Designed miniproteins, single chains. Designs and how they scored, part 85

Each design is a single chain, and the fold is of that chain. pLDDT is the mean over its residues in the fold that is shown.

## One batch from the design tools (miniprotein)

Design m2947
Fold by ESMFold2-Fast:
Structure m2947 (fold): chain A 98 residues (1-98)
Amino acid sequence: SSILELASTLSETELAILEYLGLNRGRWVSQSEIAKTLGISQATASRHLRRLEELGLIEARRTKSGRREYRLSPLGLEMLRELGMLPVLERVRAAEEA
């Protein structure tokens, strides 16, 4: 599918961001949390998050305090499903306080 072609253009860092957001479905995740969890700089996180937002794979919002927050889009969820990641992510989520 065209979505698998899109997935092939993503870096390992971008895939890791999508996987992390997939684990945290149902909440908005801050840029700082993503950067900290993946062990990357705020600048690196910002660049990858902008690309993922431009590709429609994530949704972005800004809080009243100016904090940028992100969540997986329906297209991003579909991509994780086609990559076979959803069963793994659902098992990990089920092991946590969901």
Scores: mean pLDDT 85

Design m2948
Fold by ESMFold2-Fast:
Structure m2948 (fold): chain A 82 residues (1-82)
Amino acid sequence: KKFKIKIKVSNKSAEETAKLLKEFLEEHGFKVLDVEILSENEVEIIVEAPDSISEEQLKELIEKYLKLNGIEIEELEVEKLE
């Protein structure tokens, strides 16, 4: 399945956030299909995930990873694209 991930952070650049998330997602078996820098602190990522992964599980995984890396999340949306 495909998901669109949109993230806005306050204490890190969009470019650095995108790099960290891409590396994290790829390490965990997701295929990163697209990365778009929307602003200085906002990034959009499209990923292909195993059918066993839910939108809720992906969101939780990303939230935990960003918090562990000291990244302050202003907005995090995960949307199933079908």
Scores: mean pLDDT 82

Design m2949
Fold by ESMFold2-Fast:
Structure m2949 (fold): chain A 90 residues (1-90)
Amino acid sequence: MRTRATLFTTGGKEDAERIAEALRAAGFEVELIGNTVVIATTDLSVEEARARMAEALRAAGFEVEAVGSSALRAVDPKTGGVVFGSVEEI
């Protein structure tokens, strides 16, 4: 079973690259699309992927809040950038 996380950031290239680096360090396969979208794939369940993604972003310095059962919102206090992430089974 594969799971895909899609994250959108308003913090520009620097935030997008930090998100990508954090998720790669957490074991996700990561693709950065432009300066705004990060796609991360894993063999984890939706719940486990979201939890690991939240922990990775917190470790990278983001303030993370879980939204519903499959989404999150994060803020980078250094850039003021906002991150919206959703996780789905593929």
Scores: mean pLDDT 83

Design m2950
Fold by ESMFold2-Fast:
Structure m2950 (fold): chain A 113 residues (1-113)
Amino acid sequence: SLVDELEKILKEMENVLDKLRRGEITLEQAFEEFMKLLKKAIEVLQKAADETGNPKLREAIEKLNEIYLKLLEIYRDYQEGKITPEEARERFLQLMEEAIKVLKEAIDILKSQ
């Protein structure tokens, strides 16, 4: 089911966040893994929104796309030396937590239908 796919993606996203918090993976590794998972979550949610017509799912997709673009900007600024590794890490963690929260809320909406 789409719910099962999203719950699996959510658990993988939470794992990346926890590993980055513990310093077990690099910022570059966290970025690569998290961006891939976030894109996959958006694709699955787009299918769910199309099937259900629920405007709250469309709102969740818009929020996740905005977070995706913000993560890309932070990583670009980090690679260009415009922000410190410490600042990049803090901003990354905040946006990763926000994405996870939005995805949890979207999964709850799907379970209530």
Scores: mean pLDDT 90

Design m2951
Fold by ESMFold2-Fast:
Structure m2951 (fold): chain A 92 residues (1-92)
Amino acid sequence: EELEKKLKDVEKEISELRARLRAEGTPEQLQLFDRLVEALEKGYISPEEARRLVREWAERTGDPELAELFEQLIDLYVEYRKLKREIYNKKK
């Protein structure tokens, strides 16, 4: 119950931040982020690599607020995967 509740809370926060990013981001930024998020969720890319890519984009664009939203989404996907793994480990 506890882990399931936390997982649902994280899913909700991800949904809310993605909606904000769609409102404020460019189509190119959204496409890059969608690919990063999918790779993170499936474990194809490390969280450190994803954060590095986002920071490189922030340096290029000069937009700290969009970069902050990108990093928040990455952090939430990291927590999402951690919670899924914790649920699995508790169930064996």
Scores: mean pLDDT 73

Design m2952
Fold by ESMFold2-Fast:
Structure m2952 (fold): chain A 64 residues (1-64)
Amino acid sequence: NDEEIAKELSEEINDLLKNGELTLEAVRAYLEKLKELGVLDDEEVAERLARHERAQELLAQRQQ
């Protein structure tokens, strides 16, 4: 069902983010799918994108 699919997508995003290998483009695409499924709001999408972008910047700055 849609809710289970959305949960799987969220887990993939979290795993990639935790490893610092998630691209902003991939995160954006998955978050848009979650929004389409009604799992996330615009604000939640923006928050997750900002969090991911900041994490990527920190990783690049430290040694990525």
Scores: mean pLDDT 68

Design m2953
Fold by ESMFold2-Fast:
Structure m2953 (fold): chain A 72 residues (1-72)
Amino acid sequence: LAVSPEGLRFQEEFEKKYGDKLLELEVIRQDPETGRALVKIYTDSGNVVYMEARFDADGRLHVLKVLGIEKV
């Protein structure tokens, strides 16, 4: 997953809340005008997390909303 301080904090908070680890991030869709993205994160337990995020001009990830968690 992203090695940014914001990404690490999100991963730590997610692990505390759900007891699961974020492994890989896939950008499904990104709006170039707003910087908003729909992202898909694969977890160690075999879950998929869908979330809205924003990437700033420096490429830092800001989590806006967790949309859902799907077991695969």
Scores: mean pLDDT 72

Design m2954
Fold by ESMFold2-Fast:
Structure m2954 (fold): chain A 94 residues (1-94)
Amino acid sequence: MSEEEFEAEVWLALALIHMAILKKTDPEAYEAAKPLFDEAVKAFENGDYLTALRKAIEALRKAAEVLEQKGNTDLAKEFRRIAEELEKLVERLE
């Protein structure tokens, strides 16, 4: 695989792990982010890594928004941090 595909796969796997943790810790935030994350997975399966990363960023930010509204500021900050790292990757792949 290309270096870009490998990096996208690694970061999408990290997003998957965070969504799995979210499903256990805050199901409401998980359900709010799930449609965007499902779009990210579909784009990845179609080989559209840029769209997959962008949709994963949207999902992580949506999760962070709901978490912050519920007072879970530490977890919201972590989800925003991962989204920011994914944005840097998207800029590098363009």
Scores: mean pLDDT 83

Design m2955
Fold by ESMFold2-Fast:
Structure m2955 (fold): chain A 91 residues (1-91)
Amino acid sequence: ITAKLESKGNKIIATVTVEGSPYSKKTLALMTKSGELLKRVTAPKSEKTITGEVEVPAGVEVNAKLFLSDAKETPTAAESYDVGSITAVEE
């Protein structure tokens, strides 16, 4: 897994590349430090890269988490990865 977190103005961009995963679905969640979900994006196994983007006020810390699962609404197998955290900055 290769991950990149970027802050551009009031925007946080998380890009994650997943290769060789046995799971059919990727979900990227962008959350506040308190655990509030700001953005959720999903990608199928055929797409190696998943990108999530959210606009937050400067000074807000955003945590990115990646979930790998089967394609079922209730996954029978799943893994989670903490991609990292980044604080929004105004440039």
Scores: mean pLDDT 71

Design m2956
Fold by ESMFold2-Fast:
Structure m2956 (fold): chain A 64 residues (1-64)
Amino acid sequence: SPKDRLIELANKIIEEVKDEFPELAEKMKKTIQEHKDMPADELAEAVSELFGEIVEERRKKLEE
């Protein structure tokens, strides 16, 4: 299902960033845990927003 693919993607993101951005990884985990009560489009939006935050934080680190 679309939700299953979003969860798989989010879990890959969590594994990639958990050591570098543990707070964002935890926030992503909580979002996934609540996915059963969240429509697929809302879950996609939440995951996308958190991914954007991770990308921005990585960009800032590279500009150090």
Scores: mean pLDDT 77

Design m2957
Fold by ESMFold2-Fast:
Structure m2957 (fold): chain A 57 residues (1-57)
Amino acid sequence: MKSDIDPEKEADYISVVTGKLVSKEDIEAGKVPKDDILVEYDEETYELMKKSLEAKK
């Protein structure tokens, strides 16, 4: 593929523990803890988690 215009869509899941975006490549590479809770990427859920973490910093 010549154009990777959707960098935000590289994530397949959201880590509930860290609130970070996780790709299938990260899971396959073993970069995600086995006991972590992963939810499918949803922009609404991701924004909510991000805002919650930022607000309580």
Scores: mean pLDDT 65

Design m2958
Fold by ESMFold2-Fast:
Structure m2958 (fold): chain A 77 residues (1-77)
Amino acid sequence: SLEEVLAEIERRFPGMYPSLARLSREALYRYLVAEGEEAFAAKKYEIAATYYELALRLRPDDEEVRRRLEEARRAIE
């Protein structure tokens, strides 16, 4: 659920909840995917994986995001 995803975001990234709680479910999904892509491009694979996991909890059927998550997980040391 949206509430569970926001709770997970606050646990993983303390202080982001107030800004993100104002977003619609769709806007939050797009935000999480964009942050994941930025982290992936910066080779911050653990952070990228976290954002993709949160995005997939909002949209479980996104095969592109699922593939990115798999790639990030394989790159984690």
Scores: mean pLDDT 82

Design m2959
Fold by ESMFold2-Fast:
Structure m2959 (fold): chain A 70 residues (1-70)
Amino acid sequence: SAEEKARKEALLKRQIEILREQVANTSDLAPDVKAETEELLRKAQSALEKGDLKEAERYIRKAIELMEKG
């Protein structure tokens, strides 16, 4: 339903916001990893704005994986 999609969009938007804060506050991330993670979160936000929840989730997952390896 439209209501379910709106709730999912809100959750993904909140997750992007939290991850952006984590990237900003993580001193142990290499500069290149930080830049790449910020780009992935930007792409996730763009996907959300287009209503592509699956694409947004993929970019968020890639950002998390990159942060955990960096």
Scores: mean pLDDT 84

Design m2960
Fold by ESMFold2-Fast:
Structure m2960 (fold): chain A 76 residues (1-76)
Amino acid sequence: NEVYNKLLEKIKNAKTDKDKEKVIDEIVDEFFRGSLTKKQAYDLLDKIEKNASEKIKKKIKEARKEIDRLEEAISR
């Protein structure tokens, strides 16, 4: 919950594509560390995607694929 809330604040403050890319990378890293569920990670990515450039939308697609790949590896 605390990690999720901190990332929500970072999303609100992310004004540039560079800032949004950093938050996307942090979401993937926190999921990998077990600090976020897949649902929480996807919810955060959805919030970034709503007003995102095409470049950021592409990065979000790659982030979702990476999260899915990591989940498959962990679920075994």
Scores: mean pLDDT 83

Design m2961
Fold by ESMFold2-Fast:
Structure m2961 (fold): chain A 79 residues (1-79)
Amino acid sequence: MSKELLEAEILLAMALMMLGVAKASKKKPSIEFLKKGIELAKRALEALKRVGAPESDIETAEEVLKELEELLKKEEEEK
């Protein structure tokens, strides 16, 4: 495992953790928290694609990004 691949995998793990926290929150997740999660997921996706990570990891990063963006849209539409 290269340093770049390890960094990409860590970014993905952090994005997954943030998505999990947002889904488990008993109150509405903050817009700021969701935006930070989206930025992290985007960074993970870009890093994974750059290092040629397995397609499954890239697909996971894309799914995490989509779910975070959906949560953000819902929060922005619900005030």
Scores: mean pLDDT 79

Design m2962
Fold by ESMFold2-Fast:
Structure m2962 (fold): chain A 82 residues (1-82)
Amino acid sequence: MSTRERVLELLRRALELAADDPETRRKIEEAIEAVEDEEASLDEQIELLLEAHVLASATGTPAGDAAAALLGEALRLLVEER
């Protein structure tokens, strides 16, 4: 599996966990679009993922904590590609 495929899998799982949080969900959707977009820079992908991670972490819910963990792993994988 490619790093991008792994990142997209993690993002889609985080999106399911954030289903009841529209703001976090929207930011994860933006991150998915950026990762799938060949024109989006790696730095743009990392920034959107970092924003999604911060939002998920700020919810204080078990689902938000689980989404934040998945987003953090995806962020780690993208940072290692730099």
Scores: mean pLDDT 82

Design m2963
Fold by ESMFold2-Fast:
Structure m2963 (fold): chain A 74 residues (1-74)
Amino acid sequence: AATVTLRGSAEADANGNLLSISVEVLSSTAPEAEVARRRDGLLAALGRAAQEEARREGRPVKLSVTATSPAAAP
């Protein structure tokens, strides 16, 4: 089974400008192409979430997430 665990972080200022974003691969049993796809997806989602949250709150926001595929049930 393709399992990928990623740690991501994103920071946005009070105006919703993205200040920093990073994603680390913590563990993987998946092929490189699958890891890259999941990493890119997390980068896009996390950056958007940080910017939206910062604009909504009118303050700087720092988000951190650990994501494992297949996604755990909510």
Scores: mean pLDDT 77

Design m2964
Fold by ESMFold2-Fast:
Structure m2964 (fold): chain A 79 residues (1-79)
Amino acid sequence: EVPREPVSDEISELAKKALPYIEKLREENKSDPQTSAFGDSQIELLEMIANREINLTPEQQEKLKEDLEAFLKLEEEKK
């Protein structure tokens, strides 16, 4: 078993910023494979991450940080 730690403030903040975009994209583009990947269970998980209610392994935290940063970068580039 790998020890799990509370998500960092940085990841929590990224999740908080991503949530409204994910919810909007899911409603508008249910046929998009990217928005389909963010189903109800993933939105719930992202909310738990934003509230620091879940402990993740270091590997899970690094992957999540990269995924959230990539998503937010795309949204920021929309002007």
Scores: mean pLDDT 71

Design m2965
Fold by ESMFold2-Fast:
Parts: structure tokens; sequence; C-alpha cells
Structure m2965 (fold): chain A 101 residues (1-101)
């Protein structure tokens, strides 16, 4: 768990560095997304960083992803908003599987 968490935090740090963001927690990444108008590329990097940090922290993925989905929708990134909503609904796996039936 600790080793996996360290790897996730390092992955998030590298993604955040691409957009010049210094945010060591998922909450801080969400705050950056909510405070800024992001390009699609920046939004994708911050989305991936928040996902990795939430997993590393053992945080509420549903709550973090719901907040990101709302912010991405407001910023005109409907594809990322849809992806975040799937994670908010319990990683989207079961819902996506049922939708294909």
Amino acid sequence: AESSAAALREAARRLLAEVGVDAPTAEEVVDVVEANDLSAGEALLLYQAALALTRAEGGDLGEVMARLAAAFEKQGHPGLAAAARQHAAGTGTSAAFLARL
C-alpha cells in the first residue's frame, strides 16, 4: 500500500509539473480545476493527477470525481466530465457493464 501510494504520488507530481501546478493532495488539484479555465490538455492532466492522488490517499473517489465532473462541464470539457461521472458512480465499471447489456 505505502509503496503503491508513493508511485501514484510521483505519477501525479509529474502530471502536475506539465501544467506548472504544485498540489500534493487531490483536494488541492480539485481547487485548481475549480479556480481556473483550463484547456482540454490541462484538464486531462489534472483529472489524471486527481485520480492518482485520491487512490494514493484512500480518499472518496466518488466525491472528488463528482466535483471534477461539475467543473469540467462548466469549462466545456464534456468528455472529461462524463469520464469523471463514471468514476463518481463507483468507478463506472458496473454501470458501464450494465449499460452494454
Scores: mean pLDDT 76

Design m2966
Fold by ESMFold2-Fast:
Structure m2966 (fold): chain A 95 residues (1-95)
Amino acid sequence: SLEEKAKEAEEKAKEYEEKLKEVDKQDPNAGRAGRELAEKLSEWTPESALNAGGAAGLSYLAQGKKILAEGVEAGGNLAGYRNLYELLKKQIEEK
C-alpha cells in the first residue's frame, strides 16, 4: 500500500499543478502567489504544507480575494502532496 499511496500523492500533486495553471489563466497574480507558496513550502511536512495553504486561502477569502485564495490553496496542496510523494518514495527505496 506504500506504492499505492505514493501513486495517489503523485496524481494529486499533478491535479493541483493543473489547477494552478487554470488559476494563472484567470489571474496571473494569484497563480504566482500559489507557485511562490509551493516553493516556500518545498521542505515542510506534508500536513504542515496543506495546513499553510488552507490558512492562506481562508485569509484571502476573509478579504474577499477569492481567486488569490484558490491560488494559494492550490499551491499549498501541490507542495503537501509533492512532499508526501517524496517521503513515501524514500520509504519504498529504504528496503
Scores: mean pLDDT 87

Design m2967
Fold by ESMFold2-Fast:
Structure m2967 (fold): chain A 86 residues (1-86)
Amino acid sequence: MKEEIIERALRAAEEEAERLGLSPEEKELVLKYAREAVEALLNGDLEKVEEIRKKLMEEVENPSKALRVLNTALAEALQALIELEK
């Protein structure tokens, strides 16, 4: 269940990263942080989500595009949680 939500979120993030024209290196880095952020979100650890967001912003050449990819992953994870009833 949790891994299915993570994989769905990462697929959406990867598609958005490709749409925005991120380099392969930037895409890999953003997807790594997106996975960690989605895991933190699913654990209810919002402080960790903000920490990961801040770290990503410091490490990428285009923070605006990176944040869009990260936000896409988080939005998809929330949508998956709504659809996959408890």
Scores: mean pLDDT 82

Design m2968
Fold by ESMFold2-Fast:
Structure m2968 (fold): chain A 77 residues (1-77)
Amino acid sequence: EKEKKINDEIEKVRAERDAQLKALASQFAETSKKGREEYKKDPSKLEEINQKDKELLDQMRAVKAEADSRIEELKKK
């Protein structure tokens, strides 16, 4: 039952990815909320706020890309 073992391994990778993305999404939501409050007080800070948001988005994209790469390798054989 080789297919079951591959599917179980893919499921574990997806679960790990989802857990990490959930944690990062929580951080992103908090940072974005604070950024919106700062922007309302001082619009000139928009670029600095966007930079902080970009760092978290880049981390989330990296986690997703790593997991997707691992899943693709498992699907290939």
Scores: mean pLDDT 79

Design m2969
Fold by ESMFold2-Fast:
Structure m2969 (fold): chain A 129 residues (1-129)
Amino acid sequence: EEEERIEKVKELAKEFIEDLKKASTLYRQAAEMLRARPEYAEDARVAEGNALLSDNFAKAAEYYLSQDDETAYENLKKFAKVAIEFLEKSIKDLEAMAERADPETRAVLQEAIGYEKKALEKAKEIADL
């Protein structure tokens, strides 16, 4: 039933938004920690860029979710397909960064990556509905 699929996509989108907001906050925290050392200036910019990516994707999903049910369903499914590609690249880049980070910064990056992976899983579920 299409009505049941619409409801499920909306629920998954709400979880996606929450997970990306958490990832964004933690990536900003990691960026601040990285900025404390000149050798991590480049990694700090990448972490900040991924915080912005997560925040922008959450805002886009919120916008689509605010539309009528049928329009929200269609746009969220299209958006999820695009989000998957960007999130997979983001996760790969940030996992590489976490490997070379100090233990405290690595812990924050790993927590952020965990939320981004949860968001990716929800995006994949939306795309398959």
Scores: mean pLDDT 91

Design m2970
Fold by ESMFold2-Fast:
Structure m2970 (fold): chain A 60 residues (1-60)
Amino acid sequence: SPAEELQALIDEGRARFPGDGGVDELTRTLDDLIAQNDWDSVGSLADRFRRWLARRLAAA
């Protein structure tokens, strides 16, 4: 599901960038969106996070 895909990306971000407040904020946002059943925003958040992670990995 989009939520499971986003959670996997968040877990990867935490593993590679431990202590990053942005990853913690994204996790809270995901939980809020799931509670609201806002699956379109979950998909948008997954795309945004995937781009962020790709840029951070390229810069590391």
Scores: mean pLDDT 76

Design m2971
Fold by ESMFold2-Fast:
Structure m2971 (fold): chain A 63 residues (1-63)
Amino acid sequence: SLAERVGLSKEIVEKLKELGADDETIQLAINKYASGVLTEEQLKEIIDSAESPEELRAKLEAA
């Protein structure tokens, strides 16, 4: 997968799916990590702070 190619932890992808993130939102998170905009730790913080998939998407887009 793209996450494997960029070295993003499978745990992060699983957390995104559990929160109800769609494939586009997961791809956005992977791209933010791959571009160096977000670290894995920052992604964990965003995921843990989001109350809905819509809020998660908005936080990732704002990053």
Scores: mean pLDDT 81

Design m2972
Fold by ESMFold2-Fast:
Structure m2972 (fold): chain A 77 residues (1-77)
Amino acid sequence: SDLEERRRELAREIAGELLGSTLKALLEELGRPDADALGEAAREAFLDPSTPQEVLTAYGELLSRALKEVVAKRKKE
């Protein structure tokens, strides 16, 4: 139905924006010069329904690693 399709599209948009902005923020905290580009790439990958699950999984793994590194860095400060 139109409502279900619109809800799926909105959920994908929200997830992509959240993933992209969070990844960018974490990578910026780590001093990575590619933070903006990687955040945008992750957002675009999530917005594209043709993106393979393996690519989405890779961005999830990168996000998890970046979060762990930021936590470790902040514990040293």
Scores: mean pLDDT 82

Design m2973
Fold by ESMFold2-Fast:
Structure m2973 (fold): chain A 86 residues (1-86)
Amino acid sequence: SMKEEIEEIFKIAKEAVEKIKAKEPREKIDELLDKLLSKKGLEATVAKAMVAKALKEAGLLTPEEEARLAGAVEATRAAVAAELAA
């Protein structure tokens, strides 16, 4: 079940990146982004970083999206660093 959930998270991220590169309507990109933003954990944070990069390269990354996606990445980096330092 956990493996299936991780695979779904990366599938959502891949579909979002493909739609961003294909210049699909923003509403379709936002549907996938909302699904991805609801996910938690390290794998979800990696997937969010992939989508943030694609949005930035396409010139579609809004300040609100950058804050949400960057905040998730930063929180996970801080948590991993704290565990490795302990």
Scores: mean pLDDT 73

Design m2974
Fold by ESMFold2-Fast:
Structure m2974 (fold): chain A 69 residues (1-69)
Amino acid sequence: HMEKKIEELKKKIENLKKQAEDYRTLAAQHRAVADALRAAGGSWDEYNTHLAKADEAEAQAKKLEEEIK
């Protein structure tokens, strides 16, 4: 059963890496949306909301990356 425990830990690490990558992708998407809104003359509230979401997603990615170490 020690082998099973090691496999579970490896899978948890892989899942954390995937989640961190997903959050970085989400952050990039929110920044792209913010840039598009700004270029189209969208509202500052929507622009700031997407930037805030991007910053939060990057912070979550960094937190997950620290957990992997």
Scores: mean pLDDT 81

Design m2975
Fold by ESMFold2-Fast:
Structure m2975 (fold): chain A 87 residues (1-87)
Amino acid sequence: SEADERAKIVAEQLAKLNEEKDKLVEELSKVLTPVEVGFWEQMLMFMIHEAAVQVWKAKTREEAEAITEETIKKMRELTKEYIELHK
């Protein structure tokens, strides 16, 4: 059914976003305090929640994947800049 296909796409995209978040949190944990890592994880979670809404509204799998890729790129860029600031 269309609902099952949409749910599957959403689940797949959320899994990709959360996997990337976990990798970025691991990288942050090497250079930041636990408190700072916690605040950054909440920021990344906010980005994922916003992306999830857009993915749910996506008309096609390609559109959903593009939203996911754009969000991952932004998460990576922000994390890299913050790590470089702290060495």
Scores: mean pLDDT 86

Design m2976
Fold by ESMFold2-Fast:
Structure m2976 (fold): chain A 92 residues (1-92)
Amino acid sequence: KLEEYLKKAIEHLEEAIKALEEGNKEEAARHLQEAVIYLLEALEESKDEKVKKLLEEALEHIRKAGEALANGDLESAIEHLREAIEKVKEAL
C-alpha cells in the first residue's frame, strides 16, 4: 500500500501543476488536498525514518506552494510542487 499511496500522491501533484498552468485554481486545490491525504496515509503506514523525513519535506513544500498561491506567485507555487514531487519520488 505504501508505494501505491506515494504514486497516487505524485499523480495528484502533477494534476495540480497542470490545473494551475490552465488557470484552474479550484481543480488545483482539489488535487493538492488529495495529494496531502495520500502523503499523510503514507506517513502513518511508514516505519522508515528516512521515508518519513522525505514525506514531511514534501508536505512542507506543498504548504509553501499554498502560501505562494495565496500571494499570487504562480511560478513559486509550481516550483514548490515540483520539489514536493521529487521528495515523494525519493521516498519510493
Scores: mean pLDDT 90

Design m2977
Fold by ESMFold2-Fast:
Structure m2977 (fold): chain A 100 residues (1-100)
Amino acid sequence: MKLSPEEARLRQLAVDAVLGELPPFLKPTPEQEKKLKELVAELERLQRAGAPLEEILELQRKIIELIAEIMKKNGVPEETVKRIVERALELLDHLAALAS
């Protein structure tokens, strides 16, 4: 499918958020970077332990929320952040449906 450059960027940012990855243009504070690393490590621990899907999805939502806050503090417009979060949550819902 041919995506507009804007749609392609929003989708990539949503995928990165679900994976706990910061976009290359964002600079988190040391505190934000530490929190993100701790959440990603906990996600890997839960996945390795075979935790319930609901616990994994809850932690992924927390990661998305932290990335959204990093984006806002780095000057990304609130409407753009909202669109990225909505796409990231839609991806999580799709993954939950496929795992059910």
Scores: mean pLDDT 78

Design m2978
Fold by ESMFold2-Fast:
Structure m2978 (fold): chain A 120 residues (1-120)
Amino acid sequence: MAAQEEIDRLIEKAEEALKKGNVDEAISYLAGALRVARRAPVTPEQAERIVKITEELLKKMTDEQLDKLAREIARALGLPESAIDALRKQMGKKEAILSLVRAAVARATGRGVGINTPPL
């Protein structure tokens, strides 16, 4: 499947899971979309949808679920868990997760412009 089609399906599945209240399933699809974003360009529209899914998840989650989401996002982005711990100390758990997702999709949208890709 083309990377763009794969991201679109994962975003759609994450949004569907959120509407059904399936938080764990939504986390899995969001992590899947972020894995694709690591290796393929993402449109600004796809980036906005990924961020919106993350924001809606953060509103519905317990503190324990936030720890699970943070771990799955770190794994999806290929980051050590220590990177998330550093951000949590600076801005709290929810904002740390949201900042990582925003940085990841911003980088992925910049891939189409070559060496002038925005910094993370």
Scores: mean pLDDT 77

Design m2979
Fold by ESMFold2-Fast:
Structure m2979 (fold): chain A 74 residues (1-74)
Amino acid sequence: MPTEIEQLEAKLRELQEQIYAAGQAGDRATAVKLTLELIKVTKELLELMLKEGKISKEQYEEALAYLEKMEEHL
């Protein structure tokens, strides 16, 4: 059965495909909305990975800072 991490990774793949399709269609507004959802799902994945000991607190904090900077520039 898929784990919660595997489910979040699957959702990230779906969002990446949808963002690519929106970009190809020239739909900037949809691409931005989907990218914000991607950032949200990625934050959830990072929190779960930290809880399960798959990443360090330092790696988690660096990844969050990167995502926050990405969101600010959208």
Scores: mean pLDDT 84

Design m2980
Fold by ESMFold2-Fast:
Structure m2980 (fold): chain A 96 residues (1-96)
Amino acid sequence: EEAKKVAEEFLKKFKPKLDEQTYNDLKRYLDSLVEKGVPVEEIEKLYKEIEQALSKGNEAVRDLILEKFLRDTPGGRPLVPEVRRVMEKRGWPRAA
């Protein structure tokens, strides 16, 4: 319940900063986290990661969301190293 409220505020804050495709990708991923019952602290951590990615542009935000979505999906996990390689080629720093 609280996670849903935090996710909705998150989306509102980023809506004017993101293109339509990036916004839709973020919304879909946040919806999946809320449905899985992810703690508020994990959504807040994601907020900070998206802010950092956005400093590098909408493409970096989409790459970050894709990597996280693949990690959370059975069958998607083996693709994470390839997605990370593409992100690094685009100047995305190694996330801790």
Scores: mean pLDDT 71

